# Designed miniproteins, single chains, continued (4): the designs that were tried, part 58

Each design is a single chain, and the fold is of that chain. pLDDT is the mean over its residues in the fold that is shown.

## One batch from the design tools (miniprotein)

Design m13996
Fold by ESMFold2-Fast:
Structure m13996 (fold): chain A 96 residues (1-96)
Amino acid sequence: SKKEKELEERRAKIEEVLNELLQEKIEKDKHLPSEELLEKYEEMILKIHKLEEEVLDAIRDGADKETLEKLKKKMIEEYAEILGIEPEELKERLKK
């Protein structure tokens, strides 16, 4: 559907921004032991994938616009928390 395509495009853009932020975090955290660094970023990646799957599942189930907007907001807030940044900073990066 058109809504599925629009959200897939938005998801791809979010994933691009998240990869950039993850690289910045790895660069800052490269002083940590390799084992600790791997564990931390594996957990972050798994949480991100789970949030993406929840949004895609809601679209497939025919969720209404209001439900999708709530899920998008939750996704942005949880991504920002995982990345250790403010939700507003993530929103600004997604506008580019």
Scores: mean pLDDT 71

Design m13997
Fold by ESMFold2-Fast:
Structure m13997 (fold): chain A 58 residues (1-58)
Amino acid sequence: MEQKVGQSLNTAAQNVLNGINSDQATQKAIDDLISLLGLDEDHAKSAVNTVITHRAAR
């Protein structure tokens, strides 16, 4: 996995847990996945949601 993409997903998950700029961090991670990897919007959203759900459930 690309390190930059993984870092963006991790940042979104951390911001959701910390309660700081959660929406902005999540949107940035989605945009980064689309721009850097050429992923479809639904795939990018799915990946970000999976990371956030996994972190929140833990």
Scores: mean pLDDT 63

Design m13998
Fold by ESMFold2-Fast:
Structure m13998 (fold): chain A 99 residues (1-99)
Amino acid sequence: SYADLYAARGIPASYAASEQEVLDLARRSVPGGEVTRGQGRDILGNPADVTELRVPLPNGDALVARILTNQVTGTVVAEVGVEDAAGVFAPLHVAVYEP
């Protein structure tokens, strides 16, 4: 599963019962975050729609949640973590909904 793939990389992962639970985790983790939408790749390299929530932090880091919707399977992942001033993202927790 996607949660097992993240766990194998040392990232705490949880299963969500619905897409809404994933979205709610992202919103509460990055309250008042600026929302941007685009396209990218999931952890397997599959095409994904990407919604990012971002809050700049005073030290030049950012609190970030990335919501990835797999375009083939409909799997929804929220990666929540910190991006440093150099643009390196460190996920601290992941929630996964698999249809």
Scores: mean pLDDT 85

Design m13999
Fold by ESMFold2-Fast:
Structure m13999 (fold): chain A 122 residues (1-122)
Amino acid sequence: SMEDLNNRLAVLYMLASIAFLTAYYLTEDEKYLELAKEYFNKALELGNTISVDIVSKILNNPEKIKELIKKLKIPTAEEVRDLAEEFKSLGEDELAEKLNEVADILEKNKEKLEKLKKEIGQ
């Protein structure tokens, strides 16, 4: 159904937002913060989950963004590449390209990600 499709798409946009937020944490490049906010807002427009409401409140406070990333499930580079392929199949070629850039960032920053994952696991 269209409702099921919208719910699935909301989850995919939320995963894209988390991927961009992770890239921002690793690079401090503001373009990834802007992309995270854009795709989070698209997820919010399509979905009705309580987790989306919590993340929205924190994303509207950029000073807390580094603390937020520690509480979220950090994606692997492989998971981000799979997400990029799914968006490419949906005709979102530009988003898929940006997600592949994020996957490359995650691979290059593997040591920082391992440290962050240990902090989250405590």
Scores: mean pLDDT 78

Design m14000
Fold by ESMFold2-Fast:
Structure m14000 (fold): chain A 61 residues (1-61)
Amino acid sequence: SHMQQQAQQLLDQARQQAGADVQRDMRERGDLPGEESERLAQQRLQQATDDARRQVEQMLS
């Protein structure tokens, strides 16, 4: 449906934005070891995905 397409686009945009924000933060802070940086990036991406999914569920309710 149109709503499902909009929901998928929202999720894709949220993930792209979160990735860009993490990249910016990492460049500015520059101090974390690679493994820790990856874990932090993964946590932020997961959080953004969960937030976007909540928003989508609210839209489809």
Scores: mean pLDDT 73

Design m14001
Fold by ESMFold2-Fast:
Structure m14001 (fold): chain A 82 residues (1-82)
Amino acid sequence: SSEQEKKKEELMKKAKEEIAELVEREKEALAARDFETLREVNGEISRLILELEEKLRELGASQAEIAAAVRELEDFRVEKLK
């Protein structure tokens, strides 16, 4: 439905905003060679992706849609790290 599609778009927007914030923290940790914080940030990113997958599944997203969303976030993270 139109409502479910809007909720999926809102979830992706929120996930990207959270990834952008975490990537800034990741960049700072890398520059400082703070491997403890880097491990924590990597854990938070993994948790965010898993939570997004579950929420998208609950909204009726197909496995292909979920895989595409995860890939989009991973590509977004890589671009932000440059």
Scores: mean pLDDT 88

Design m14002
Fold by ESMFold2-Fast:
Structure m14002 (fold): chain A 94 residues (1-94)
Amino acid sequence: MKVEEAEKLLEEIKKLIEASSLPEEVKEALLQAVEDLGEAIRLAAEGKIPMEHVLEAIDRFKGETTKVLEHHNQPDLAEEINALLEKLKEVLEK
């Protein structure tokens, strides 16, 4: 597991959200979800929660992000964020 690589992937996701044309309220909600994932990753790295909790949180975030971005007609952004989340899972499982 490479926490530093995971943090870089979360930073890339945050930059994509911030650079998007999404409404400010939607950006705030997605950025909060990214922050929550970062906290979960740190807790798992410290042995305070199981890594399965983090993987489940990533899958939940993928589902919610897809729904929100489809509603706002941003399928390319959804695809790019989901690709980064998939890489995040790979980094955390190794």
Scores: mean pLDDT 83

Design m14003
Fold by ESMFold2-Fast:
Structure m14003 (fold): chain A 74 residues (1-74)
Amino acid sequence: MAPPVVRVSRMQVGDIDITITLVQEGDRLTITIELTKDGKTYVYRRELTLDRADPAANHAAIARLVNEALEEAE
């Protein structure tokens, strides 16, 4: 069985600190997005199934979730 792969990325967009944690187990991906703005932390968690045949679609799905989290943080 494939071991879980954990990846953590940190970035800053303006005054927003963003931490993205990806946990991949086979074809299952759990995405946790933590946004800190004005001392408030917003946490978004989503699960999706990766298509091994279409990495571009997988990347687009991840980008969409990040954009949705940023919109919710205003």
Scores: mean pLDDT 73

Design m14004
Fold by ESMFold2-Fast:
Structure m14004 (fold): chain A 63 residues (1-63)
Amino acid sequence: DTDEILIEYTELLSKRNYPLEKLNEEAKERHELFKKMTPEERKEYVKELVEKYKKFLEEEKNL
């Protein structure tokens, strides 16, 4: 579930001319981070990403 949100976020950034290779590397780093985090910490991190993703979508609608 959280991984799916991260993939979607990564694909959205790629659509905006962000380098796909860098997005993949950042996704790997986040995955490794999640392994070291508690479930509570992961939930908070994902919540922040979801809010950023929502803001990204709203900005895209205004283009």
Scores: mean pLDDT 68

Design m14005
Fold by ESMFold2-Fast:
Structure m14005 (fold): chain A 63 residues (1-63)
Amino acid sequence: AVEEQGRLLREALRKAADYAKSGNPEKAAEVLREGFRRAGVEADITPEQVREHADVLRAVAEA
């Protein structure tokens, strides 16, 4: 359902933001890719993109 998909995406964004903030962008990117894949979203996410946008990712996850 759309609600479940949104929950999975939000949890993936929160976990990724936490890893990126902790200095682990490689794991953050992997968590995001896996979370998005499970939610049915295809996204090419790199560790550098996650690190550069960590604050934005956290803001989106908390919205």
Scores: mean pLDDT 73

Design m14006
Fold by ESMFold2-Fast:
Structure m14006 (fold): chain A 68 residues (1-68)
Amino acid sequence: HMSHMLERQRQADEIAEETEKMLLEAGADEDFAKSVANVLRQALLDGVAPEDIRAAAETLAKVIKEEK
């Protein structure tokens, strides 16, 4: 059904926005944050669980913060 595809895209957009914001807050470059957000958005569309994507984003943000 089309509504199922729209719901998945909506979740992907939300995850991408959340990821980009989280990485920017951690001190990542804007281009890097957008690139990672796009990769994670595509991973969600490809069937990766939202919880796993969120965990990956949190781990990356933590690494970026520790690098500064």
Scores: mean pLDDT 79

Design m14007
Fold by ESMFold2-Fast:
Structure m14007 (fold): chain A 56 residues (1-56)
Amino acid sequence: GKKYRALEDIQAMGNPEVVVPKGAVVEVLEDLGPDFLLVEYKGVKVLVLKSQLEEL
């Protein structure tokens, strides 16, 4: 899948216990429209804003 890098520490929407640290590489599972991506970080599915990620 497409890989993205986190531009900042991201507290997961819908999963506030999960944080994707700045500089982490995540894999895109699904594009959820204009603002959101569903990504996988270390086996966990995380909803993130597209503006918080850089495409690799």
Scores: mean pLDDT 77

Design m14008
Fold by ESMFold2-Fast:
Structure m14008 (fold): chain A 72 residues (1-72)
Amino acid sequence: MVHTVELDAEEAKSLGLKDGDVLKVLEIIDTAGGAVAKVEHKGKIIDIPVSKELAEKLKPGDKVKIKVVGEA
């Protein structure tokens, strides 16, 4: 299943991500303020902040599509 992750343009740029990128979820880590999804992008592992609600729906092997919100 493909889930949508919203990132602002500055955050997406800092992570090397673009609008419409589709990333494979490797691991989900629960944190005090939400969760972090470890995803593979172009041979690198990137930590993407996700809401706790989205993290509960994500599983290893899922895909996330990046939606860039706002202008950089």
Scores: mean pLDDT 77

Design m14009
Fold by ESMFold2-Fast:
Structure m14009 (fold): chain A 63 residues (1-63)
Amino acid sequence: GAYSAGAAAAGEAARAGADPETTARYAKQHVLSAGGSEEEAEEAARAARKGGREGTLQNAKMG
């Protein structure tokens, strides 16, 4: 589904070291490209931002 496409894109961006905002943008773009609604795209972006913030907190433990 469209939401799954956004989630996959967000995962790829995070794996590449993208910040939460970039990851959220990727999620939104891919949901829309897969035919998802604007609401689904916004939801995927919010989920991607939350996941990205958790990654940032993990990196803070190393610094």
Scores: mean pLDDT 72

Design m14010
Fold by ESMFold2-Fast:
Structure m14010 (fold): chain A 92 residues (1-92)
Amino acid sequence: SELAEEARRKALEGDAEGAREYGEKAAKAGEAREAGLAMAEAAGEAKTAEQGRGAMEGGTAAAKGSKDGKEAASGTAGAIAGIGAQFEAGGK
């Protein structure tokens, strides 16, 4: 979706606030799963702590707004795991 793609773009720009905003908008539009998956992909592509934080914030926002948290929670868990695997330093 356009909202999920915008959230991914914001996350990869290191814009955690923008990623969160578009993650919330996607969830409200019924696209929480798409937003969660986009954030998991962004986390896997993250090269900086700021990009990883953007993916985490966007994924958390998508999960929070989900009508069925199962799919969004899966995406959020993937984003957090990706951040942990890619950044072994700078946070947990």
Scores: mean pLDDT 69

Design m14011
Fold by ESMFold2-Fast:
Structure m14011 (fold): chain A 86 residues (1-86)
Amino acid sequence: SSPLAELSDEAVEAMKEGLRLLAEEIKKNKETLREIIRRLAEESGNLSEELIDQAVEAILLAGKYLKETDPSLKPIIDFIEESIKK
């Protein structure tokens, strides 16, 4: 089962909005997904390459699930996936 299957509809919608905002930050700053996650980790004082790798993987896995359940998100999620390049 997907970890997202245990979330409320409101939590799933919040995650979808989070991905939209993430895509906007990527476009606005011309950063990769990894660079944004690194910046957030640095701001929180919890910078670890292993944690950054796990966060990126978790976002990609959530995106894969969300675009299968909501095809309207596919362009946004595909953009985030393409932005992982560095």
Scores: mean pLDDT 74

Design m14012
Fold by ESMFold2-Fast:
Structure m14012 (fold): chain A 86 residues (1-86)
Amino acid sequence: SKMEEAMKLIDKDGDGTLSKKELLAFAKALDLDVPSEDASVAELVEIILEYFDKDKDGGVTEEEFLAVVEEMKKSGKLKELEKLLA
């Protein structure tokens, strides 16, 4: 599915689990305000989910997630993400 393909762009280890390093790299690629390099997985997930929840209705849809990933592809931010994960 498109969601599985999008998740693989973040989950570089392919283990089905997002590591702190992968979440931090994703947040940095999106130019999000990360409170510190020592931010918890929960804090990074919250920051990323807040970015995806652009309508502020308290939910992140598959469509919103895929739209962000597609925007990253078009803007070249995916290359920056790959560089941060290398």
Scores: mean pLDDT 63

Design m14013
Fold by ESMFold2-Fast:
Parts: structure tokens; C-alpha cells; sequence
Structure m14013 (fold): chain A 65 residues (1-65)
């Protein structure tokens, strides 16, 4: 079973420093949510190979976390 967690970040109104901070926070959040989801799915489907991929989408660029 493969599941994706994607968080979109709108940087159109952010300065360079604010943009970097927003991306860093988004990566941390996606990583945590992916871990939580994987643990939940592994508990519900113990016989399945659970793969959870986390992504941050910044202005159409997908970054895996």
C-alpha cells in the first residue's frame, strides 16, 4: 500500500527569509504527519507493506521529505 502526504506552500507573498522559514516548517509538519499516518496504517493493516511518502509542493516544485 502506497500513500502520499503533500502540503502546498504559497510563497508568492513571502520574502526570501520568510519563504525559507515556511518551507522548513512545512517539511517538519509533513514528516510528522507521514510518520503518524504510517503508524496508523501499519496498525490497521499489519499484513501490508506500508509506504508513506511525504512531499512539500512549493509553487509546483515537489520536494520529498
Amino acid sequence: MEVEVTLEVDTSHLSGEERELAIQLAKVKVGLEAQKLKAKLEKEHPDEDIVVKGYVDVDGERIEV
Scores: mean pLDDT 81

Design m14014
Fold by ESMFold2-Fast:
Structure m14014 (fold): chain A 81 residues (1-81)
Amino acid sequence: KLSEDERRLLLSVATLAYKEVKEGKMSLEEAIEAIDKAIEKWKIKLSPETREKIYEVMRESVENNESVSKFAERVREILEE
């Protein structure tokens, strides 16, 4: 189970990366790479299954032009599993 600080950190990184994709400042591939680098940098013990769910949510949210707040809600739900 992730700590509160780890969940907050991952949610922040994922949300900022998604916002940059929506603003055209970052590609989807670059956003996924940024999340991977954050997990590795802070040694976050995230299961491969949970990591894949976050990537799929980001891909779906980009495809559906989802709001940043809706994306953040979906990621928060995944991290609380």
Scores: mean pLDDT 84

Design m14015
Fold by ESMFold2-Fast:
Structure m14015 (fold): chain A 61 residues (1-61)
Amino acid sequence: SEAELLEEKKRELEEVARASGGDAAVVRAETIRLVSELQAQGLDAVAQELADYAQALLDAA
């Protein structure tokens, strides 16, 4: 489901943030990659939700 996919992508992004020591540039680059991939699949709503989550994650850091 789209909800399950979004949860998986959010977790993937959190893992990248941890692995990079919270590097905002690395998190932004990974977010752009994931969002572009989701958009290419026609999953625009999931892509937007992931982008919003990534921005919240960066703002909380």
Scores: mean pLDDT 84

Design m14016
Fold by ESMFold2-Fast:
Formats: structure tokens, C-alpha cells, sequence
Structure m14016 (fold): chain A 75 residues (1-75)
């Protein structure tokens, strides 16, 4: 479990995110896809612009797909 989380975070960081932003991206992806919270609400709560959050979520989805895991497994 921790090895998958570390792999996802490392891959997201290699794509230009800080570790904090990588973790925020994963949390935001869960909030939007699992909990149905709107992108605009998540962006406001995290103090991010919608374009920035959208980019972070895209990078998170790509990293999760590459590692072969789900957002809930690495949260």
C-alpha cells in the first residue's frame, strides 16, 4: 500500500508537482469522483484556481493508471 502511494507521488512530482500538490491532487480526485463534489468547490477549499486543480487531477489520473492503482488505495 505505502509502496503504491510512494510510486504515485514520485511520478506526479516528476511531472512537475510538489509532494504537497500531488497529495492535494489525489484528495481532490477522490472528492470529485467518489464523493461527487464539484471541481469549483474543491478548488475553493484547497485555495487553488480551477485550471491548476484540473491539471493536478489529470496528472493524478495518469500516475494512478501507470502504477495500476486507485485513488482510494493511495489516500
Amino acid sequence: LQEKQDAVLKLMQERGLSELDARKGIAALIAIEEEGIPLSTVARVLGLSQPTLSRMIRIAKEALEEVGTTPLEVA
Scores: mean pLDDT 80

Design m14017
Fold by ESMFold2-Fast:
Structure m14017 (fold): chain A 97 residues (1-97)
Amino acid sequence: SFTEEQILLGFRLLNSDRIGMGKRFSMSTKVPPGVTFTLPSLQGTEPIYRLSDIAKMPESVILDMLTNGVGELPSLKDVLSEEERRAVVAALKELFS
């Protein structure tokens, strides 16, 4: 299992401007077929990040998607360290555990 520090770092990164998501609103992004996510709306209504299908994937697959990008999801290898990418995986797994 992941450490509490990894999970908390991952949540901070998911909501930060480092991955370009923290300041985006009313936008949806498509990842692998059958998996989608959307940014929170300014009105405070759903949807929130709905990454449940991504979270069901093996850790190594999610890490590879974050490292190399897939579909509309950009590569984060030049934005996040390997440790930070692992923290994002930890946060995604925790959100949907």
Scores: mean pLDDT 60

Design m14018
Fold by ESMFold2-Fast:
Structure m14018 (fold): chain A 77 residues (1-77)
Amino acid sequence: PLTAQDLADAMVEALEKAGIKLTPAQRDRLLAYAEFLLREKVPVEKIEEFAKMISDVLGLDEKGRKALLEALRAVLE
């Protein structure tokens, strides 16, 4: 079973592989988003919108947004 920590770790790994250095506050926020996404069972059709929203909130560039979207798709669908 997928946990919020597993999803958060996947997002962090994808962003770090994309060359993005995350702050502790950004890591904590990614865990909170992972908990939200799994609890609410966000539909596949909204994954791109959530990747954009999370990227905007964290101040990520286009490369970060793309890495986050790919991680969310790989884990959620």
Scores: mean pLDDT 83

Design m14019
Fold by ESMFold2-Fast:
Structure m14019 (fold): chain A 76 residues (1-76)
Amino acid sequence: SIDDIRAQGAAIQQAINTTVVDIMRNGSDAQRAQAAALQDQFNDVVNQFDASTDPAQQQALLQQMQAIHAQLQAIG
């Protein structure tokens, strides 16, 4: 449902924010630069997600958010 998609979006946003805060606090200069670039990509995806009225597009954007989260977790 749309509510399930939105709940998943909110959960991934929370997880990404937590990971970025940790990297910004404890990471190296290189790790912080990588996290900032991924956060910029994430903000672009969130803007597209919020603007989307197509469930198929929303699902694809959720997958992009999950991929960005995985990349952030790989940084540390």
Scores: mean pLDDT 85

Design m14020
Fold by ESMFold2-Fast:
Structure m14020 (fold): chain A 80 residues (1-80)
Amino acid sequence: MSLSKEQLAEGYKNFMENLETYASEEEKEKFKKFLELLREGVPVAEAIKEVFGVEVPEEQRALVEAQARTLLAGEEASVP
C-alpha cells in the first residue's frame, strides 16, 4: 500500500499541527531531534533508542522504518 505525495504531505501537516498544539516543548524537541537523525542517515531503530530510550525488536524494525520513512517523505512533500 503506497500513499500519494499529496496524502503524505497532508498526513505530515496534520501530525505536525497536532504536535505543535498538544505536545510539550520537550516532546517537540525530541521529535525534531529524531527527524534530524533520520535525515543524517541514522537507522530508525537507533534514532528511536537515542531520542526516546526505546529499543525496537528486530522483527518490528521493518515496520518502524516504513512508518518513519513515511513521515520523512511527508515532510519532503510538504516543502514548496
Scores: mean pLDDT 72

Design m14021
Fold by ESMFold2-Fast:
Structure m14021 (fold): chain A 88 residues (1-88)
Amino acid sequence: MGKVILKVELKKGDIYKVTITGGWRAIAGADALVAKLKELGHEILEKKVTYDRAEIVFKLKVDGETFKKALQEVADKYGVTIEVEKAE
């Protein structure tokens, strides 16, 4: 099972950084998450991918519960850990 860790309270219109870890699947998980975030109308500001880690900066455009569900679906599908923090 995947894991989602929320370090912050989610507010529509704020900017967040999502970090995906979990070995080589982090890249596939990051691509799936970017696609899902774009489907939900989120604005992607930055994407950085390494061999086993991805960081995505985006502006939240939907409610926090819809966003949490999207993160959990990706985490479970790819067996990755997803952490959310506020982008400064």
Scores: mean pLDDT 79

Design m14022
Fold by ESMFold2-Fast:
Order: C-alpha cells, then sequence, then structure tokens
Structure m14022 (fold): chain A 80 residues (1-80)
C-alpha cells in the first residue's frame, strides 16, 4: 500500500541519517507489510556494516515505488 511505502521511506531516511528507527514506526510497518518490515531490518544491518551505497539504493527504490503508484493513480484518474 502507499501508506506502507511512505512509512518504509521514512524509516529508511532515519536509518541513513541516525542508524536508528523508532520502535512504534517499526511496529506500524510490520502490521501493514511484513516484507517492508524485513527490508527495514536489512537497512539497519547495511548501516551497521557501513554499506551506505546499498542503503541509498534501497531508499531510491522506495521513492521509485511511491512515484510509480502516484503515476498509476493519476493515469487512472485521467483516462477518458
Amino acid sequence: SMEALELTYEALKKILTTGKVDPSLMEKIKALDEDAYRLVQEAIELYKAGNIPKLIGLLLRAIGDILDLELQKEREEREE
């Protein structure tokens, strides 16, 4: 869902900038999307390993997924 993607993007930003994410945010992500929760856990491990390029890659993919959903919604609303 868009909400799960937006929360995942927020979590990835927090991990990239602080190496940490709020437990309440993790719990919300887990409730919405188990795959997104696993992705955030992988991002934390990437940060600990110092693999910042791969972590940035995950963040960019999340942004791309959000944009794809927005474009799909706009296309459906503009179909005459």
Scores: mean pLDDT 76

Design m14023
Fold by ESMFold2-Fast:
Structure m14023 (fold): chain A 75 residues (1-75)
Amino acid sequence: MEKREELKKWVEERFAALTGGRASLTEEAVELLVEKVGDDLARLDGALTQLAFYVRENGLTVVTAEHVERVVVPA
């Protein structure tokens, strides 16, 4: 339980770093991303980079679970 909470916090902090603090993930988006990608930090970083690019190109400040489902593909 605590390891998963630390992973979620890492995901949120990494996404903030990748977006310069301009965008955030909803709790549901973080949950779905971890469930979809797992605990491989390299894969999570790749998925977060895809989402960071997507929010920048589309002028978004919040990523929802629906955005994760649409943008993050199993790679």
Scores: mean pLDDT 80

Design m14024
Fold by ESMFold2-Fast:
Structure m14024 (fold): chain A 90 residues (1-90)
Amino acid sequence: MSLKEKLIEKAKELAEKTLKELEEAAKTLSKDEFIKKAQELVEKFNEEMEKLIEEARKELSDEEVKEFRKKLQEISDELNDKADELLKKV
């Protein structure tokens, strides 16, 4: 497995973990508490994603980093869409 593939898999695992925590929060918390918790979870997720981008910048070409950022953006967009759907149900 290439470094790029390993970093993408780490990003997917982070998104899956964050989504599970968001789903649990949506079931147990009030709307106001859910909004606060969702913000904290998404901020933590974004910090971890930026660390993966920094790792990619050290090892990969500029073109590979652009493709990697695009894949990470797709993962982040999917997580944000799912978080918004959960908010509508709370």
Scores: mean pLDDT 84

Design m14025
Fold by ESMFold2-Fast:
Structure m14025 (fold): chain A 62 residues (1-62)
Amino acid sequence: AKKVAFVAGATKELIEEGVKLALEAGADEAFGYPLSQLEEGREQLAALRAQGYDATGVVVPE
């Protein structure tokens, strides 16, 4: 299954670093979200898991 990462962070810089780390950890795709859209990211994560994707969520603090 395709490995997908959802990365939420408080700033663009934190999101970019989290996306980079997710791809380095073996994710096939990574999507960045501001913390204000965290719930929308969780919904997409759940939908992808229901479709058989290996999807993980990551929140970068600060």
Scores: mean pLDDT 77

Design m14026
Fold by ESMFold2-Fast:
Parts: sequence; structure tokens; C-alpha cells
Structure m14026 (fold): chain A 83 residues (1-83)
Amino acid sequence: AAATPTLTVHRVSDTVYAAVAVTPEGGVAAGMLDLATGATEYSAGAQGKLTISYDAAAQTLILTLNGPPFPAGTVLSAPLSSA
């Protein structure tokens, strides 16, 4: 059976969070978001197919993946409390 991609959130600083998505096959995409400025950075492996956003009401990071190694339209989320 195919397993679902997983998302892990890491606190880098007081305002900066990193999100790492992994496929069951070992594909990886990562991004960082600065909550104070809204600035984002993405790993080279994401190839512009990754966006990271923050839902302040839910206190949740949202990662949208639109290309290999992820199925198009893959949306992963994790609460900041998991970091």
C-alpha cells in the first residue's frame, strides 16, 4: 500500500520555522517561513513547486506541493506546537 507523505515542523528561531515534507519513496522538499516578515525560502529539491504559508487563526503551517516527487495538489499541514 502507498503511504502518505509526512510533514515535520522545526523551530529555527523565535519567528522562523522550517517545514520538511518526505514521501514514502524518500523524496524530500523543504521550506522556511519567517512569521515576523512573511519571507519564505525553499530547498533546491522543491524546484519552485513548493509554497509555504501560515494560518494564524489555526496556528498551523501549510505546505502545498505541485510536482515531483509529490503528487500535484498535495497539501500538508502541521501545528506550530509540533515543532
Scores: mean pLDDT 73

Design m14027
Fold by ESMFold2-Fast:
Structure m14027 (fold): chain A 70 residues (1-70)
Amino acid sequence: MEGLKRFAERALDSFIAKIEEAVKNGDEKGVEAAKNQYDAFLDILSKYLPKEFVDELKARYDKALEEARA
């Protein structure tokens, strides 16, 4: 359990970095592609991790995306 949560947090940091780079480059298609990959990743994790933890990861990603666009 703890190993999977740690993996999920590290993966989230990687997805945030990718989406921030796409936003910085003005690559809206890249932003959409990165978001779709992240959503697929969360769908898989939601089968193995508590809903509250998955919802927290999603909220952190959404907040990072909005802050990157500001």
Scores: mean pLDDT 78

Design m14028
Fold by ESMFold2-Fast:
Structure m14028 (fold): chain A 72 residues (1-72)
Amino acid sequence: SEEARKAWAEGAAAAVEAARAEGLGDRAAAAEAYRAAAEHFRRFVELAPDHPLAEQALAAADAAEAKAAELA
């Protein structure tokens, strides 16, 4: 669906922003962006649980949440 595609795109964009902020030493911005990435990837799984990318999205969400917790 269009909403699922948007959720994936927003998750990927947030993950890129999180990595950038982490690389710059901005732990607070990185943690916030990783939390956003996790929320978007979980939304993708909710919208498209049978999609081939659903397992990858769930793994990405879990990894992003772990990173956010580490940085906060």
Scores: mean pLDDT 89

Design m14029
Fold by ESMFold2-Fast:
Formats: C-alpha cells, structure tokens, sequence
Structure m14029 (fold): chain A 96 residues (1-96)
C-alpha cells in the first residue's frame, strides 16, 4: 500500500539522518568546533524531527505498538535540533 511504502521510505530516511547526526557529533567531539559539521548536525536533526513526527502520526492512526519508540525519537530529535541550532548560531556569530 501507499502507507507501507511511505513508512519504509521514512524509516530509511531516519536511518540515514541518524548516521549523519552520529558522524558529525563524532567529528565535533574529536576535531573541535567546525561550522560545516555543526550545519550537517542541524540538517540531520531537522530530518530526524520531520521523520519522527510523520512516523508517530502514522503509528497513532494505525495503532502501531512502536508509538512509544517514535515519541522518544521525536523528543530526542527536538533536543538535538535545539542544541544544533544554538551551536550553528554561535559559530556563525564567531565568524562575523
């Protein structure tokens, strides 16, 4: 069904976005402050938020047992997005 294909695509997009977040968080920890890595982290966190929101909505509409997992992922993505936005803003201000 169209819903099953959408869920598959969202899960794949979520896995890719999680990989971007992990890679760029590691780069920031190991190599210090880098605006490109911070922007990539922000982009990954934004995608995770969007994917988590869509997956949660579908799970609620279909009574999927993973509702709690998607709620946790959504909250985690919100926190990461807030931190990434603050980091990007601070690094951009330092370059100005």
Amino acid sequence: SAVEEEVKQLIEEGHAAHGVVVTNYRALLENGLDLAAARALLAGASTLLEVSSKLLKIAQETNDPRIGDYQSMLEGARLLLREAEALVAALEAAEA
Scores: mean pLDDT 86

Design m14030
Fold by ESMFold2-Fast:
Structure m14030 (fold): chain A 97 residues (1-97)
Amino acid sequence: MKEPALKAAERLLAAGLSTRAVIRALAELKGLPLPELTGDPWDIDTVRVTLPDGTVLPAREFLESLGEVDPEELRRRALEIDVEEGVKLLVEAVRAV
């Protein structure tokens, strides 16, 4: 049932979810504060995670630090976040016209 967070995240990224949605969902499930993210949300190797203490980590290193997660719970929450972010971007794009 539970699997390493990095492995679960890689499967969701391969399915087309953004790195931002996956990392935010993992932070929520692990009871961590939301980190700041920079880089291309569809290229995990460009993404940097800034922790509340100011520490900056590559996204893969951050994911490796999270241990195990329930992949079904992660998938559900990451999809919810990804949809919310997508709707926000569409609204902002319409307002820019």
Scores: mean pLDDT 75

Design m14031
Fold by ESMFold2-Fast:
Structure m14031 (fold): chain A 92 residues (1-92)
Amino acid sequence: AATKLSKTHLLIIDGKLVKVTVTGTLENGVLSVTITAPKEVPAGTKFNVDVYQDGKLVGSATLTIGEDGTASTTISGVKTGSNVEIKVKPVK
């Protein structure tokens, strides 16, 4: 069965505080992550995504926002049944 995650992050991008939504779906050890950014975030903006379980880093990816305001990736090796923490930060 799939585990669904959703969290809003307040981030500073180009000196402006913006609200970014991060959604995740964990199924069969694979976490599918999508970042949805508001129109104030320009296409080509990059984010580092770090995935933690039990306080340990289990996966990382860099995502680039498209013209549709979204970016997606998959991260393998994520355990089901454990807490998943997704940390997102803009690339400078």
Scores: mean pLDDT 80

